# Designed miniproteins, single chains: the designs that were tried, part 43

Each design is a single chain, and the fold is of that chain. pLDDT is the mean over its residues in the fold that is shown.

## One batch from the design tools (miniprotein)

Design m1484
Fold by ESMFold2-Fast:
Structure m1484 (fold): chain A 63 residues (1-63)
Amino acid sequence: DLEKILNEINEKVKSGKATIEEVKELFKKAIEIIRKEHGDAPLTEKIIEALKEYEKEVIKELE
């Protein structure tokens, strides 16, 4: 469930207790779900790129 994974990412970001490895795994799972369920949908590639940029920002905060 994409929503569940996105909520988990948000909670980990809020707590500041997530490891970089955990964050990377959650973003990878979210992107895989989006590709599987919405690969042919309008804006899917734009959404994936936005998630990759957000991942970089989150990792930078946790370093």
Scores: mean pLDDT 76

Design m1485
Fold by ESMFold2-Fast:
Structure m1485 (fold): chain A 81 residues (1-81)
Amino acid sequence: SAEEEIEKLGEETEKGLLEAIALYSRGRVDEARALLERTREEARKRAKELKEKYPEHSDQIEELLKRIERGVEQIERLIAA
């Protein structure tokens, strides 16, 4: 269902962000940055596909994408600090 696919996108993205934080904590900064960018790109692509498949859920998908973008920005700030 739309709800299941949207939830999976959120869960997969959260795992990617947590892994990036773990890489950063281990001093693997370049790998953390690469994973953040890959996670962002995959989330944007998946969100686009989900909006095309479930146009009636576009607002929910856009809100999830905004949360994902905020998460990436927070970790980027952590790495830059």
Scores: mean pLDDT 86

Design m1486
Fold by ESMFold2-Fast:
Structure m1486 (fold): chain A 65 residues (1-65)
Amino acid sequence: EREEKLRLLEEAQKEYLEMLEKEFEETKDKSLAAMIGALYLQEGDFEKAEKYDKIAGVDSKKLLP
């Protein structure tokens, strides 16, 4: 039950991330890049999180427990 809800949230986050990525391509806002990186980190996509962290100049890996 909770696991299925988390997976649905992950899928919804991926769609939301596509919209944020499109907005980032238009604005080149580093704050958007940081937000995208944090969202990818939350869904476990460390490769994309690292990519956007480098663009934003932050390190989301330090946010892991």
Scores: mean pLDDT 71

Design m1487
Fold by ESMFold2-Fast:
Structure m1487 (fold): chain A 96 residues (1-96)
Amino acid sequence: MMIEIERELKKEDIDKVVDILAEAVKEVAETELGQKVKEIKKISTPYSVSAIATLEDGSVASGSVNITDAAIKAGKSIGLIRAPGVTTKLTVNFTE
């Protein structure tokens, strides 16, 4: 099943994309899988952010979003969240 989630963020708050991604990963785990998140690891680089969630059953849900200058200038970044049995497309729209 492919699920789509949209979020908005101001371009000045680009450093918060990893927090938006982590919350989206948690939402997918809790709403689509019915599982609680045990821990989330956030990873930020200049070009991408990732969030890796360990679920109570020991399985993993993970997501990544490209935050390159090209994506920011285009006004949106596309990310993918993968969890057991479900894939979610995350769109982050950048506002001024």
Scores: mean pLDDT 81

Design m1488
Fold by ESMFold2-Fast:
Structure m1488 (fold): chain A 78 residues (1-78)
Amino acid sequence: IESLVASHGSAQWIIYGVVDGKEVPTTEQFDLAYNLVRKNPNATNQQVHDEVRKAFPDLTDEQMVPLDEMVNLYRRLV
């Protein structure tokens, strides 16, 4: 759901580790990772990975790298 990440401007994608014009995680996938960290700030990166993969099994390992970056940033903010 696009409730939190509404803009995909270049600056935002650079912060999350944009991959030189390659396919990046969708807004829905980023929003899910953010909500998981907010609901359980003690969740490990592996636990977030497992939950995101259950919802989006087609996610590649490369796409999971930006999600890890976001999880680390969100954990510092919570």
Scores: mean pLDDT 63

Design m1489
Fold by ESMFold2-Fast:
Structure m1489 (fold): chain A 85 residues (1-85)
Amino acid sequence: SPEEAEEQIQQLLEVPRQQGIYWGTTLPEAEAQARLQALREQVDKLIQYLQTNFPPSVLIQVLQQQVEVFESAYEAAVAARRAAA
């Protein structure tokens, strides 16, 4: 359900920088990229659900910022890992 997906996304994005670093350094790159794509799709669907069913709120902006922090940390970690290889 959208609410269940929201809970899972919020748990993942509670510490977005650390989670992004963890995925970038610990997971196989192909698996991490597939999970990142799935996460982005789920976040986009959640944002659309929130926009259509609830009054405008800062929660959407916060969610978008958390995803950006996660993605930036992930990309930086992957780049560092590739440079070290």
Scores: mean pLDDT 75

Design m1490
Fold by ESMFold2-Fast:
Formats: sequence, C-alpha cells, structure tokens
Structure m1490 (fold): chain A 100 residues (1-100)
Amino acid sequence: SKKVEEVKKLFDELKKGLNELYALRRQILRLTLPPEEFYKASKAMLEETEKRLEEIQKRVDELLKDGKYDEAISFLKKEINKVQEEIDKLRAELERLRAS
C-alpha cells in the first residue's frame, strides 16, 4: 500500500538522522576526551544508537502488523523530529567547542 511505502521512507530518514547524530556526538567526544577514552565512549554510544533504532523498528513492526499505518507514520515523524532537535543542539555545541 502507499502508506507502507511512506513508513519505509520515514524509517530510512530516521536511520540517516541517527547516523548524523552519532557522527556529531563522535566529533564532540573526539574534541573532549583522551584517545583511549574516546574509543570506549564511541563504542558505547554506537550500541545505544543501535538499541534506539531496534526499539523504534520493533514498535513500527507491531503497528504495521495491526494495520495501524497512520499511527506508525505519526510515531516515525515524532521520532525524526526528536532526532532533528538533538542534531541541531549538538551542531550548536560543536560550533561553540571549535570556536573556543
């Protein structure tokens, strides 16, 4: 259905946003932590990002199984907006760190 394609597109957009969020956090960690601590923190953060994606995927799959396409679309849009807010905040933080 057309709504299933929209869910797929939104989920792909979410994955791209989470990847950008991870990259920004990793840059901040690189500027603020010693090399040994950076690797460990980056790995933990990657695992947290993967868990977040898995939890979102599970909820979307449950909604799709129940035919709740509009709820899945609404849920993904809210999650994408949260990721974008986090990205915007981290971009501002990274600019401040680089200006110091």
Scores: mean pLDDT 88

Design m1491
Fold by ESMFold2-Fast:
Structure m1491 (fold): chain A 88 residues (1-88)
Amino acid sequence: KEQEEILKKMRETAQKAADAAVAGNTDEAVRYVDEFKELVEKLEINKETSIQVTALIMHLLAAAIEGGSEDVLKRVQEVAKLANEKSK
């Protein structure tokens, strides 16, 4: 249950971060990416959750590239590194 609630919150937070990044709201996007990172730290990463987290990170990377903010891109790259560290 707790893991399912974390994943749901991660999906919602990732969408907010992506929307803010594409809109050029850099400060808001960074805030949501930081919230997403905190959720990654709480999440138990296994085969099932790893696939979902990877998909969300790819979505965030695409949004950061589209929005053109280097700050957002760097923050998403930090989250990707954290997720990789927790997976292996």
Scores: mean pLDDT 84

Design m1492
Fold by ESMFold2-Fast:
Structure m1492 (fold): chain A 91 residues (1-91)
Amino acid sequence: MEMTEEHKRRLTEEALVLLKIIEELRKEIEETGDVEAVLTYTDEKEERWKEKVEKWREEARKEAEEASEEEREEVIERARKALAEVAALVA
C-alpha cells in the first residue's frame, strides 16, 4: 500500500531530524575518537540534545512541507542508509 502524502511528509520530517542527529554524533566521534564518551548519558548532554532536536524538528517540519515528493523519498532513503552505517559502527 502506498503511503499518503501526510505520512510521507511526517516520515520525511523524522528522517531529516535523524540525519541531523547522525551527523552531530559522527562529528563528535571524529573530534573525540571515543564512541563510548560521545554516547555517555549526562544531564548536560541531555539538555543540549533536547534543545538541538527541538530546533532540528522545527527546521525539518518546514523542509518536509516545502520538499517535493522526489526530495522526500531521497531524504528518507538517505536517513535509512545513514542509520545502517551508524549501526555498523557500534556493532
Scores: mean pLDDT 73

Design m1493
Fold by ESMFold2-Fast:
Structure m1493 (fold): chain A 60 residues (1-60)
Amino acid sequence: SMEDLQRDLEGIEQAEAEIDRRKAAVDEYLKTNPDNPFAKYQRKLLDRERKALEEARKKL
């Protein structure tokens, strides 16, 4: 139903906000640990997760 689709969209928006917070945390960590390859890789993964959520929205 349209109400179910609206709830799914709200869930995706919440997930996007959470990813943005995680990106900010990783960026803060990188200020003191700029050579940590795992942190750099995690930041790239967060960017990809954000794009995946956008594609999920388009399929709704």
Scores: mean pLDDT 83

Design m1494
Fold by ESMFold2-Fast:
Structure m1494 (fold): chain A 91 residues (1-91)
Amino acid sequence: AEKEEEEKKKKEIEEELKKEIKELKGIIEELLKKGKISEEQAKLLIEVLNALLESVEAFRAAIARVHENLSDEEMEEIVEEIEKARKEREE
């Protein structure tokens, strides 16, 4: 059960990043359809977004190593501390 929860959290972070990249790709496709950019320009922009996915995979490997060295409970405590620090900066 714990291993499933660990994988689920990893996938959630990865899915959020992929969702943002997908939305940006959609914007590029829409600009191409409207004739605001060329096919060559759209291809180059998509290649840049694909390079960001390589950083997602590296991030995923780093997260996997964190999960391997820390329990789920320890990671939740760290995430809560990060959230508190983030809220403190926004207030």
Scores: mean pLDDT 62

Design m1495
Fold by ESMFold2-Fast:
Structure m1495 (fold): chain A 110 residues (1-110)
Amino acid sequence: MKEKALELAERAIEVLRRVEEEVFRKARADPDPERAREMGREATLIEASFTMLYMSLMLSETDEDVKKIMKKLVEVLEEAIAFAKRYDVSPDLIAELQKIKEEIKKLIEE
C-alpha cells in the first residue's frame, strides 16, 4: 500500500506545481495587488499541507497509518481543486487532480 500511496502523492505534487505556476502567472498579470497576494497565500497553505502529509506518509510504518494520511490527502486535494476552479486554472489540470483523488479513494477502499 505505501509504495502505491507514495506514487499517487508524488503525482499530486507534480500536478499541484503546474496549478501553482498557472496561478502565479495569473497573479502577476492581475491589476489588483490584494487579490494577487491572496492567491499566493492560498497556494502556500495548500503546498504546506501537501508537504506535511507527504513527510508523514514517508515516515508511516503501517497500512492503517497510510490509509489515515491518504484520507487527509483527499481532503487537501479537494481544497486544491476548489482553489484551481476559483482562479480559472486549465480544465486539464483540474481533471488530473480529480483523477488522482479518485485513485486515492480506490486505494483506501482496498
Scores: mean pLDDT 84

Design m1496
Fold by ESMFold2-Fast:
Structure m1496 (fold): chain A 97 residues (1-97)
Amino acid sequence: VDELVEEILELMDKIISLVKNPEVQAEIRRIQEEFLETVERAREGKITVTQFGARLTALVSELYLLQKIYYPDNEELWKLLDELAELVLELVRRLAE
């Protein structure tokens, strides 16, 4: 689980490095912070696996919306977001075991 969390954070940092708009960078950092809070709440047993999955899916959807609005033609960013979505789903599946 910790390895997947590290990989997700590393991908988020790569995504931030590709965006030049400081407002978009700030929004992605907020999403990264909410991701970490959600992981911690799940570890503490404060949320269910379904609530965890729903929250993480919502955060990934926010990232896709930011890409579509601000960087619609950036294929590299779109591919990184797809990789991020797959890792997030794998993290949810691991916690459902």
Scores: mean pLDDT 83

Design m1497
Fold by ESMFold2-Fast:
Structure m1497 (fold): chain A 92 residues (1-92)
Amino acid sequence: SAAKRKGVLLGVSAALHAVAALVGEELGEPVETVIQSIEAAKELALEAGKLGDKESVELAIKSLKKVAEELKNEEAKEKAEEAAKELEELLK
């Protein structure tokens, strides 16, 4: 169950980093900072997936898709969409 605990923490962290991208854009952070939050969300979700935590990966996909819908910057939006798609391919 240590692996299960780690998977949950990675999944929650991934969702928080996805939300941080939206907060960063709203606060006028540089696009590079917004994209770094999206990339961190993806990496944390990939790590959860390697531990077999499919539910955490699914949560990250939903969070990244919602973030992509709400982001105004086209580059950041595309990065969030790409991250969600990469995680969806992992679950196939």
Scores: mean pLDDT 87

Design m1498
Fold by ESMFold2-Fast:
Structure m1498 (fold): chain A 58 residues (1-58)
Amino acid sequence: AFLSDEEYEKKVQQLEQEIEDFKQAFEANPSPENLAKLRDTEVKLGVEDLKRAVELVT
């Protein structure tokens, strides 16, 4: 099931904050593990954006 507008906004905000946190962690300590965490979270945001786009275009 698709998220409501409020639920989507909250999820996007959470993922954007996680991206910022992982980006800062990667900049402080550039490691394959920190890079993977950053990339995985970026992918999660992209998937949510894609799901929302599909819902809106019907």
Scores: mean pLDDT 78

Design m1499
Fold by ESMFold2-Fast:
Structure m1499 (fold): chain A 73 residues (1-73)
Amino acid sequence: VPVPEPVEVPEGYTLRVLRSAEELRAALRAAGIEVSDEEAAAALAEAEAAGYVPAALLDEAGNVVHLFAVRAA
Protein backbone atom coordinates (compact mmCIF):
# COMPACT_ATOMS: atom_id res chain seq x y z
CA VAL A 1 0.00 0.00 0.00
CA PRO A 2 1.59 3.31 -1.04
CA VAL A 3 2.11 5.87 1.74
CA PRO A 4 2.66 9.62 1.43
CA GLU A 5 6.27 10.71 1.00
CA PRO A 6 7.81 11.36 4.44
CA VAL A 7 7.75 15.02 5.42
CA GLU A 8 10.68 16.36 7.46
CA VAL A 9 9.04 17.57 10.67
CA PRO A 10 11.04 20.17 12.67
CA GLU A 11 11.85 19.33 16.30
CA GLY A 12 8.91 20.17 18.56
CA TYR A 13 6.34 19.84 15.74
CA THR A 14 3.88 17.05 14.93
CA LEU A 15 2.18 16.06 11.68
CA ARG A 16 -1.53 15.15 11.95
CA VAL A 17 -3.51 13.61 9.10
CA LEU A 18 -7.11 14.90 9.07
CA ARG A 19 -9.38 11.92 8.31
CA SER A 20 -12.83 13.44 8.93
CA ALA A 21 -14.71 16.66 8.16
CA GLU A 22 -14.84 17.36 11.92
CA GLU A 23 -11.03 17.06 12.24
CA LEU A 24 -10.53 19.31 9.18
CA ARG A 25 -12.96 21.90 10.54
CA ALA A 26 -11.21 21.88 13.94
CA ALA A 27 -7.78 22.32 12.29
CA LEU A 28 -9.02 25.17 10.05
CA ARG A 29 -10.62 26.86 13.06
CA ALA A 30 -7.37 26.51 15.03
CA ALA A 31 -5.61 28.23 12.09
CA GLY A 32 -8.09 31.14 12.34
CA ILE A 33 -10.28 30.03 9.42
CA GLU A 34 -14.01 29.89 10.20
CA VAL A 35 -15.79 27.14 8.22
CA SER A 36 -19.13 25.38 8.55
CA ASP A 37 -19.48 21.60 8.86
CA GLU A 38 -20.84 21.61 5.28
CA GLU A 39 -17.83 23.56 3.94
CA ALA A 40 -15.39 21.26 5.77
CA ALA A 41 -17.17 18.16 4.41
CA ALA A 42 -17.07 19.60 0.86
CA ALA A 43 -13.34 20.41 1.16
CA LEU A 44 -12.58 16.88 2.44
CA ALA A 45 -14.63 15.31 -0.38
CA GLU A 46 -12.78 17.42 -3.00
CA ALA A 47 -9.39 16.42 -1.56
CA GLU A 48 -10.38 12.71 -1.54
CA ALA A 49 -11.66 12.96 -5.14
CA ALA A 50 -8.24 14.38 -6.13
CA GLY A 51 -6.44 11.51 -4.31
CA TYR A 52 -5.28 13.63 -1.36
CA VAL A 53 -5.84 13.76 2.40
CA PRO A 54 -5.56 17.04 4.32
CA ALA A 55 -2.89 17.32 7.02
CA ALA A 56 -1.90 19.83 9.68
CA LEU A 57 1.50 20.69 11.15
CA LEU A 58 1.20 21.43 14.88
CA ASP A 59 3.70 23.24 17.12
CA GLU A 60 4.64 22.16 20.67
CA ALA A 61 1.56 23.96 22.08
CA GLY A 62 -0.80 22.24 19.61
CA ASN A 63 -1.32 25.30 17.41
CA VAL A 64 -1.78 24.72 13.67
CA VAL A 65 1.16 26.41 11.90
CA HIS A 66 0.61 24.95 8.43
CA LEU A 67 -2.17 23.18 6.51
CA PHE A 68 -1.47 21.12 3.39
CA ALA A 69 -2.68 18.11 1.41
CA VAL A 70 -0.70 14.88 1.12
CA ARG A 71 -1.19 12.24 -1.56
CA ALA A 72 -3.26 9.31 -0.24
CA ALA A 73 -1.95 6.86 -2.87
Scores: mean pLDDT 71

Design m1500
Fold by ESMFold2-Fast:
Structure m1500 (fold): chain A 62 residues (1-62)
Amino acid sequence: GHMEADKAGAGLAIGVQSGDEAALAVGRELARRLGADVEKVLALVQSGNYKGAGALLEEAAR
């Protein structure tokens, strides 16, 4: 659901922006459990495309 996608996106964003490896690892694991393409989502977050990353996580959470 929306809450699970939000948690995954937040973890990935914090990990990428702050270099927090623990937050990045949690975000990756949550995205994986949602069935998202973790590497594609991570690439979008790294490029600053948070809207695109969020859309993929929301789609996977459905």
Scores: mean pLDDT 81

Design m1501
Fold by ESMFold2-Fast:
Structure m1501 (fold): chain A 58 residues (1-58)
Amino acid sequence: SLQLINCAKEILKENPQLTKSEFAKKLKEKCKADEVKIREILEVLSKDPDFAAKVEKL
């Protein structure tokens, strides 16, 4: 959902040097995302020009 994507974007903005595992943990804790939603979030953000590079670095 748009709310989950916005939640994920805020985590990435607030945490510029996080790891992939830390990002997944924060998505579960702050955004209440399950494994399926985390996969969907990563796919959406990988296509977003403002976030693609940051997701690639994870």
Scores: mean pLDDT 80

Design m1502
Fold by ESMFold2-Fast:
Structure m1502 (fold): chain A 98 residues (1-98)
Amino acid sequence: TPLGDDVFLSEVVQLLHTSEDPELRERLQAVLDRLTQALLANAREAEKLDEELKKMKDAPEEVKKALQKKRDETLNGGTAAALAQARADVERLLREAK
């Protein structure tokens, strides 16, 4: 499992599980679905970078390290952005819940 994915999804699921408002729950489920799509896109890009790393086993170490760093940033950077978006949406829904 890519680094951060489990923690990110677990936090969103925990927020959904702690809600007792059906309307807030529905909106949190919509956010969770969007986050799942964003994480899937990040995972696909990281997988492409992993395949490039395998092809470059004989390349200079600096080149391999740069590509691996880009892969890690793709997973963590994209996940961080999706988490920030989810948190903003959840905070808004919590304020709007009736």
Scores: mean pLDDT 64

Design m1503
Fold by ESMFold2-Fast:
Structure m1503 (fold): chain A 77 residues (1-77)
Amino acid sequence: MVSDETLKAVKDYLISKGFSEEEAEEIARLLVQAINLENEGKKELANTIKESLIQGGLSEELINEAIELAKKKTKEE
């Protein structure tokens, strides 16, 4: 389970990229949910969330950077 600290770090990263606080929180929660689903072996559901974010206008690079940040923070817990 991803911590509130990991969620906060991803949100702050997205705000630094020009997203509003509300948008950054929503995107961060979706990315954290995708990571949790992937860790549970539900890769298809995780990919659906990631694809939805890309279709919503996020770059694949931004999504990958945010996911790597979240994974790093989760391992440091």
Scores: mean pLDDT 78

Design m1504
Fold by ESMFold2-Fast:
Structure m1504 (fold): chain A 98 residues (1-98)
Amino acid sequence: ALTVTQSGDIVVKEGESATLTVRASGPGTVAKVAWYRQKPDGTLELVAEVDVSGSTEATLTIENLKPEDSGVYRALAYSADTGELAAGPGTTLTVEKK
């Protein structure tokens, strides 16, 4: 089965940058990774979508962070060869006021 792992939780200050890393492993070639921010109401906001070519690792760097960027960032990986979708456990990003 396609397995997705995400980097550990991140705590940063307002105005800093954070890098979120995803690794996908399993059958076939991972074609895309999407990051969604989970809002308190349970809705998901698409943050970024990255094409993955020949690599099982993808990164998302968010610059000039604001407290409202805090949340759980969930990665979803798609395998073109199998058509499988797999979700990661999420990375909690906490942006503290300066």
Scores: mean pLDDT 78

Design m1505
Fold by ESMFold2-Fast:
Structure m1505 (fold): chain A 73 residues (1-73)
Amino acid sequence: MEEQLEEAREKALSAPDYEAARRVFLEGLSKIPGFDEEGLEKVLATFDEAVKAGLSLEEAIDRAYEVARELLK
């Protein structure tokens, strides 16, 4: 689970723009058992709020990653 979450983060960080990063991160997370639709929405909402707050793509991904990691505990 943690290895798949790390892979999703790395793929999102390699994306060319915000929209691509969001799609790639969602795709990676959807492959991890343990995320329901509500959990995925919460992670993506964290990403979207971070971007809206003016954070970099890296910071937005890291904030969403921490939420995803917490939900998998």
Scores: mean pLDDT 80

Design m1506
Fold by ESMFold2-Fast:
Structure m1506 (fold): chain A 59 residues (1-59)
Amino acid sequence: EEEVVRWLQEQYGLSEAQARAVIAADDAERRAFLASLGLDEAAQALVLREIRRARGEAL
């Protein structure tokens, strides 16, 4: 999970608190947050996949 926290901070300019909050959120909250950043559907799908992978969740 630490690698995904760092990646979100470096790639999207999130604070550590924001990165940890989105990783700990449910899928619907993650999607809403990523959409609020102005990411397109492909970028949202990529970020969601990396978060799920880091947490051992279903892809």
Scores: mean pLDDT 78

Design m1507
Fold by ESMFold2-Fast:
Structure m1507 (fold): chain A 64 residues (1-64)
Amino acid sequence: SKEEYKKLLEEIEAMEERVDALIAAGDAEGAAALMRDFLTRKGASPELVEARTAVVRALGEAAA
């Protein structure tokens, strides 16, 4: 529904803000763990989870 879609977008935005804050702080493992947990809860494929968490970890490591 439109309401379910709106709630999902709000959850994604909140998660992205938290991940971005951890990346900016150089907390690569915290950012990766948050992304992994979120994607796993939403039923993403293992391949997508690994790909996205690897990117997020690399960004956090680069910021440190």
Scores: mean pLDDT 83

Design m1508
Fold by ESMFold2-Fast:
Structure m1508 (fold): chain A 86 residues (1-86)
Amino acid sequence: KKEELARKVLELIERAVEEARKLPDEFDAGVLEVALAVAARFAEKDPAESAEFLAKVLERFAEKSDEEHARRLRELAEEARRIAEE
């Protein structure tokens, strides 16, 4: 089931990158994108830990975002949490 989990994590990362592109310019979207790239690099080797890391990153950035963007980032974080807890 490792390949299945890795696929789900990579799909979430792709969706998170799309949301990062919509963040206001004053946000450090570059830091978020670097964190997402780090998660992607180890997703195939350790998808559960990658998902846990992704959830934490998205939750931290949601705290710094406006309500509209925070809601979408939190939804992605919740999906990552579910994958990590499988």
Scores: mean pLDDT 76

Design m1509
Fold by ESMFold2-Fast:
Structure m1509 (fold): chain A 83 residues (1-83)
Amino acid sequence: SRLEEIKEKLEETLRELRAVRAELQAALDENPSRERVILFSTLSLEIAALDFMIEHPEMYSMEEVEKEVETARELIAEVKAFL
């Protein structure tokens, strides 16, 4: 179903966001910086946003879900560049 497809896409992206946040936390513990703290906060907000979308998939169109997944992927790429 549409709702199952939305949840699957968001859950896959959420797993990647959590993995990257864990790596950033390890990097931040070893070498703290203002930029890394800001990125960690941004990742945490994005994780919260996707988690909310997973809990309320009926509130979102497939286009809105795809845009949020793209935003999350861009953030993952940005964070990986700082690792």
Scores: mean pLDDT 85

Design m1510
Fold by ESMFold2-Fast:
Structure m1510 (fold): chain A 79 residues (1-79)
Amino acid sequence: SAVIQSFIEGLDEIIELIKNGELELAKIKAEKLKRFAEAEPQLKRYVPGLQKAIEAIEEGNSDKAIETLKKIKAELEKE
């Protein structure tokens, strides 16, 4: 699905931004990806995970944010 591929690409971009210390941009991209997931029936189930990742970014907990996003990506790759 093009929708699922775009979502995975968004997750990868956010993970890269966090790893590079670009937390403000990572948060902006994560909030945009959360709005995208809210609009897509297949992705609504990942909205709580995205919110958890956004909160981890806001707390400066990069490890928790990356782990949360990787968990979402792993669930998508199993389908």
Scores: mean pLDDT 88

Design m1511
Fold by ESMFold2-Fast:
Structure m1511 (fold): chain A 71 residues (1-71)
Amino acid sequence: TLAELLDQAGIAAENAGEPEVAKILRQLGKLVAAGGDARLMLASAEEIVSKSSPETQQAVKPLLEAARRAI
């Protein structure tokens, strides 16, 4: 699901050395699971990742691509 993909993206960001980005991505996944606007939450995730380190962007890219397909 989109919520699971956003949680996995958070784990990938934490492993890339950005725990603050990870916390936001996991929180967005929880908001989707609670019935939040999936497109808005994904757009927010893509924006925060675009402003993160190149390592985080590379690690999270396949998960965000899968998330776009899940909408």
Scores: mean pLDDT 85

Design m1512
Fold by ESMFold2-Fast:
Structure m1512 (fold): chain A 68 residues (1-68)
Amino acid sequence: SMLDEILKEADEYVDEKFKGFPKEQQDRVREAVHSHVQDLVDSGKYSKEEIIEEVKRMIDQMANHFRS
């Protein structure tokens, strides 16, 4: 499904951007990201590509915050 494909790409991106962070922190980030993906998919307003782009921005912002 579109949801499963987006979640897979989101998880892979979290793994890359949060590499070396504690597993518990990575798991919390994945949970927050999954909730946001679900909301965007359920809204029916966005394409798969738009959701992936938005979610990657969210992950980038979170990673930059924790590195600061």
Scores: mean pLDDT 86

Design m1513
Fold by ESMFold2-Fast:
Structure m1513 (fold): chain A 62 residues (1-62)
Amino acid sequence: MLITRELALKAPNGLTALTGMMIGNELSDKERTALSVFLGDKISETTSPEEFYELVLEFEKS
């Protein structure tokens, strides 16, 4: 799993959660690029951390 639910939900919003995940060392460059393309315009500061977590789970299934 690319991120745990616990880690995702610690952020105040989905964009902050994504930023934290991207600057961490857990993702490869390929995974960072693929996730950014997958999320596109689907995520912003108004996106909840739970919505972000669900989007990451969908990305893992694709």
Scores: mean pLDDT 73

Design m1514
Fold by ESMFold2-Fast:
Structure m1514 (fold): chain A 55 residues (1-55)
Amino acid sequence: MKEVIEVDTDDVKKFAEEYAKKTGAELLSYTESEDGLEVAVLKDGDKEIYFVAKK
């Protein structure tokens, strides 16, 4: 199951790393685009979690 969560943070990568450390989820990737879109992808058991923030 894929879950997309919009987060209100200045640093999505750091947010995802702290979430992974707290929950035991695995940080798979982080992408930042010139359009101001930040996406972190985590694996939490059978779930993929997408943390998304836009300026």
Scores: mean pLDDT 79

Design m1515
Fold by ESMFold2-Fast:
Structure m1515 (fold): chain A 98 residues (1-98)
Amino acid sequence: HMPEEKRKEEAEKRRELAKKIEEIANDKSLSLEEKLEKVYELVKEYFGEEDAEKVRELTEYLVKKGVSFADAAKMAVEAVRAGKKSVEELEKILKEEE
């Protein structure tokens, strides 16, 4: 369990990151690859390189499955920060929901 102050800092970082992801997702001038790179750099800044790599991988996977870029990137951040850092773990959760 995370201490209260760290939970508030994590929640604020996730809110700021989600807002920036929405801005990237809504930029019609960016390709999918450019959007993935911008999300990677943002997650790296907030949470470090390992989490950034996993968020990029999961976001690309979800977009290829038909999820919108904004939803895919947000889901990937939540999954990675919850400790679910593999595509296999995410697939198990998605299969159990429907």
Scores: mean pLDDT 74

Design m1516
Fold by ESMFold2-Fast:
Structure m1516 (fold): chain A 77 residues (1-77)
Amino acid sequence: AAEELLATMERMAELAEDPEIRRRIAEARKQAAAYLAGGDVGGLMAAVAEATRAANSTGDPELRELAGRAEELLRQL
């Protein structure tokens, strides 16, 4: 679950064509990895929410689907 969440967020960053959106998702993924290692559930939720907001702001259906998958994986933790 944790590895799949981080992999999903990495894929979102790779698919984002806008450099600023890509940067936001990549930064959120880095924060999510740190919060997972430290057991900070609140920080992890905030990082995933930021990545999801960035992805959904693009209007790209594929990014929206990956954002939904990231939220599902977060709920499994």
Scores: mean pLDDT 86

Design m1517
Fold by ESMFold2-Fast:
Order: C-alpha cells, then structure tokens, then sequence
Structure m1517 (fold): chain A 64 residues (1-64)
C-alpha cells in the first residue's frame, strides 16, 4: 500500500515535470520529434499512474 502511494506521488511529480518540459519545448519552437517524444513519455506515465491508482483502490477495498 505505502509503496503504491509513494509511487503515485512520484508519478504525479514526473507528470508535472514532463508537462512543464512539453510546454517549454512548444514555446521555444522545438522540433516536432522532440515534442512528440516528451508527449509520448507523458502519455505513458499517465497510463502507469492510472493503473497504479486502480490497484491502490482495489487494495483499499480489501482493507475495508
């Protein structure tokens, strides 16, 4: 449980960092390839966070 909660916090921080990086790249007119790479990482990190959140909710249901 605590490990999943800690991991969710880490993923939230990573998502915030990637979102900021993506915004900065777009503002600077970076190549589309770099913007896509960061966008893909952001998307994958979001999916991982979603899966872990479901696992945490299921675990909490078992603990009442």
Amino acid sequence: MEELEKRLQELDAQIAALDAQLAALKAQGAPKSQILDVGIQLGLTGIERGILNIELENLKKKEE
Scores: mean pLDDT 81

Design m1518
Fold by ESMFold2-Fast:
Structure m1518 (fold): chain A 73 residues (1-73)
Amino acid sequence: SREEQEKKLIEFFDLTPAELEELLNAHPSWQAEKLLEIMKEKNIDLEDVVKVVEPLMPEAAAKLKEMVDRIKK
């Protein structure tokens, strides 16, 4: 369910409910940039981040994958 997916995001990224709402209501580009920052800060694998975020933020997940691909080139 959406509630279960939101809880997974809160637990995985150590977000407050307010931070989650801000993230979910943001533009996909901002979501992707924020997720990339969290990924770098917490040293989380792209694969794990995408798996958790894709159900709620598929556009952000796609953009994040593009951003990481550009960095690796």
Scores: mean pLDDT 79

Design m1519
Fold by ESMFold2-Fast:
Structure m1519 (fold): chain A 64 residues (1-64)
Amino acid sequence: MAEVPAESLEAIHRVKEEHGAEALVPVARRLGLAAADITDATVRLVEHAARHGPEPILEAAATL
């Protein structure tokens, strides 16, 4: 997808609200994404969600 759906952005926001921003790094790593910090993890997760939808992010977060 060239555009990120609102659902994908909401999934990332929900992980931050429910698990804390620090959880974005282990979520990205569970999806096989390299992430150096929270900012990098956020960018990686936005790109992943744009291509694969919000479900993989929510499933990875559920395993925390």
Scores: mean pLDDT 77

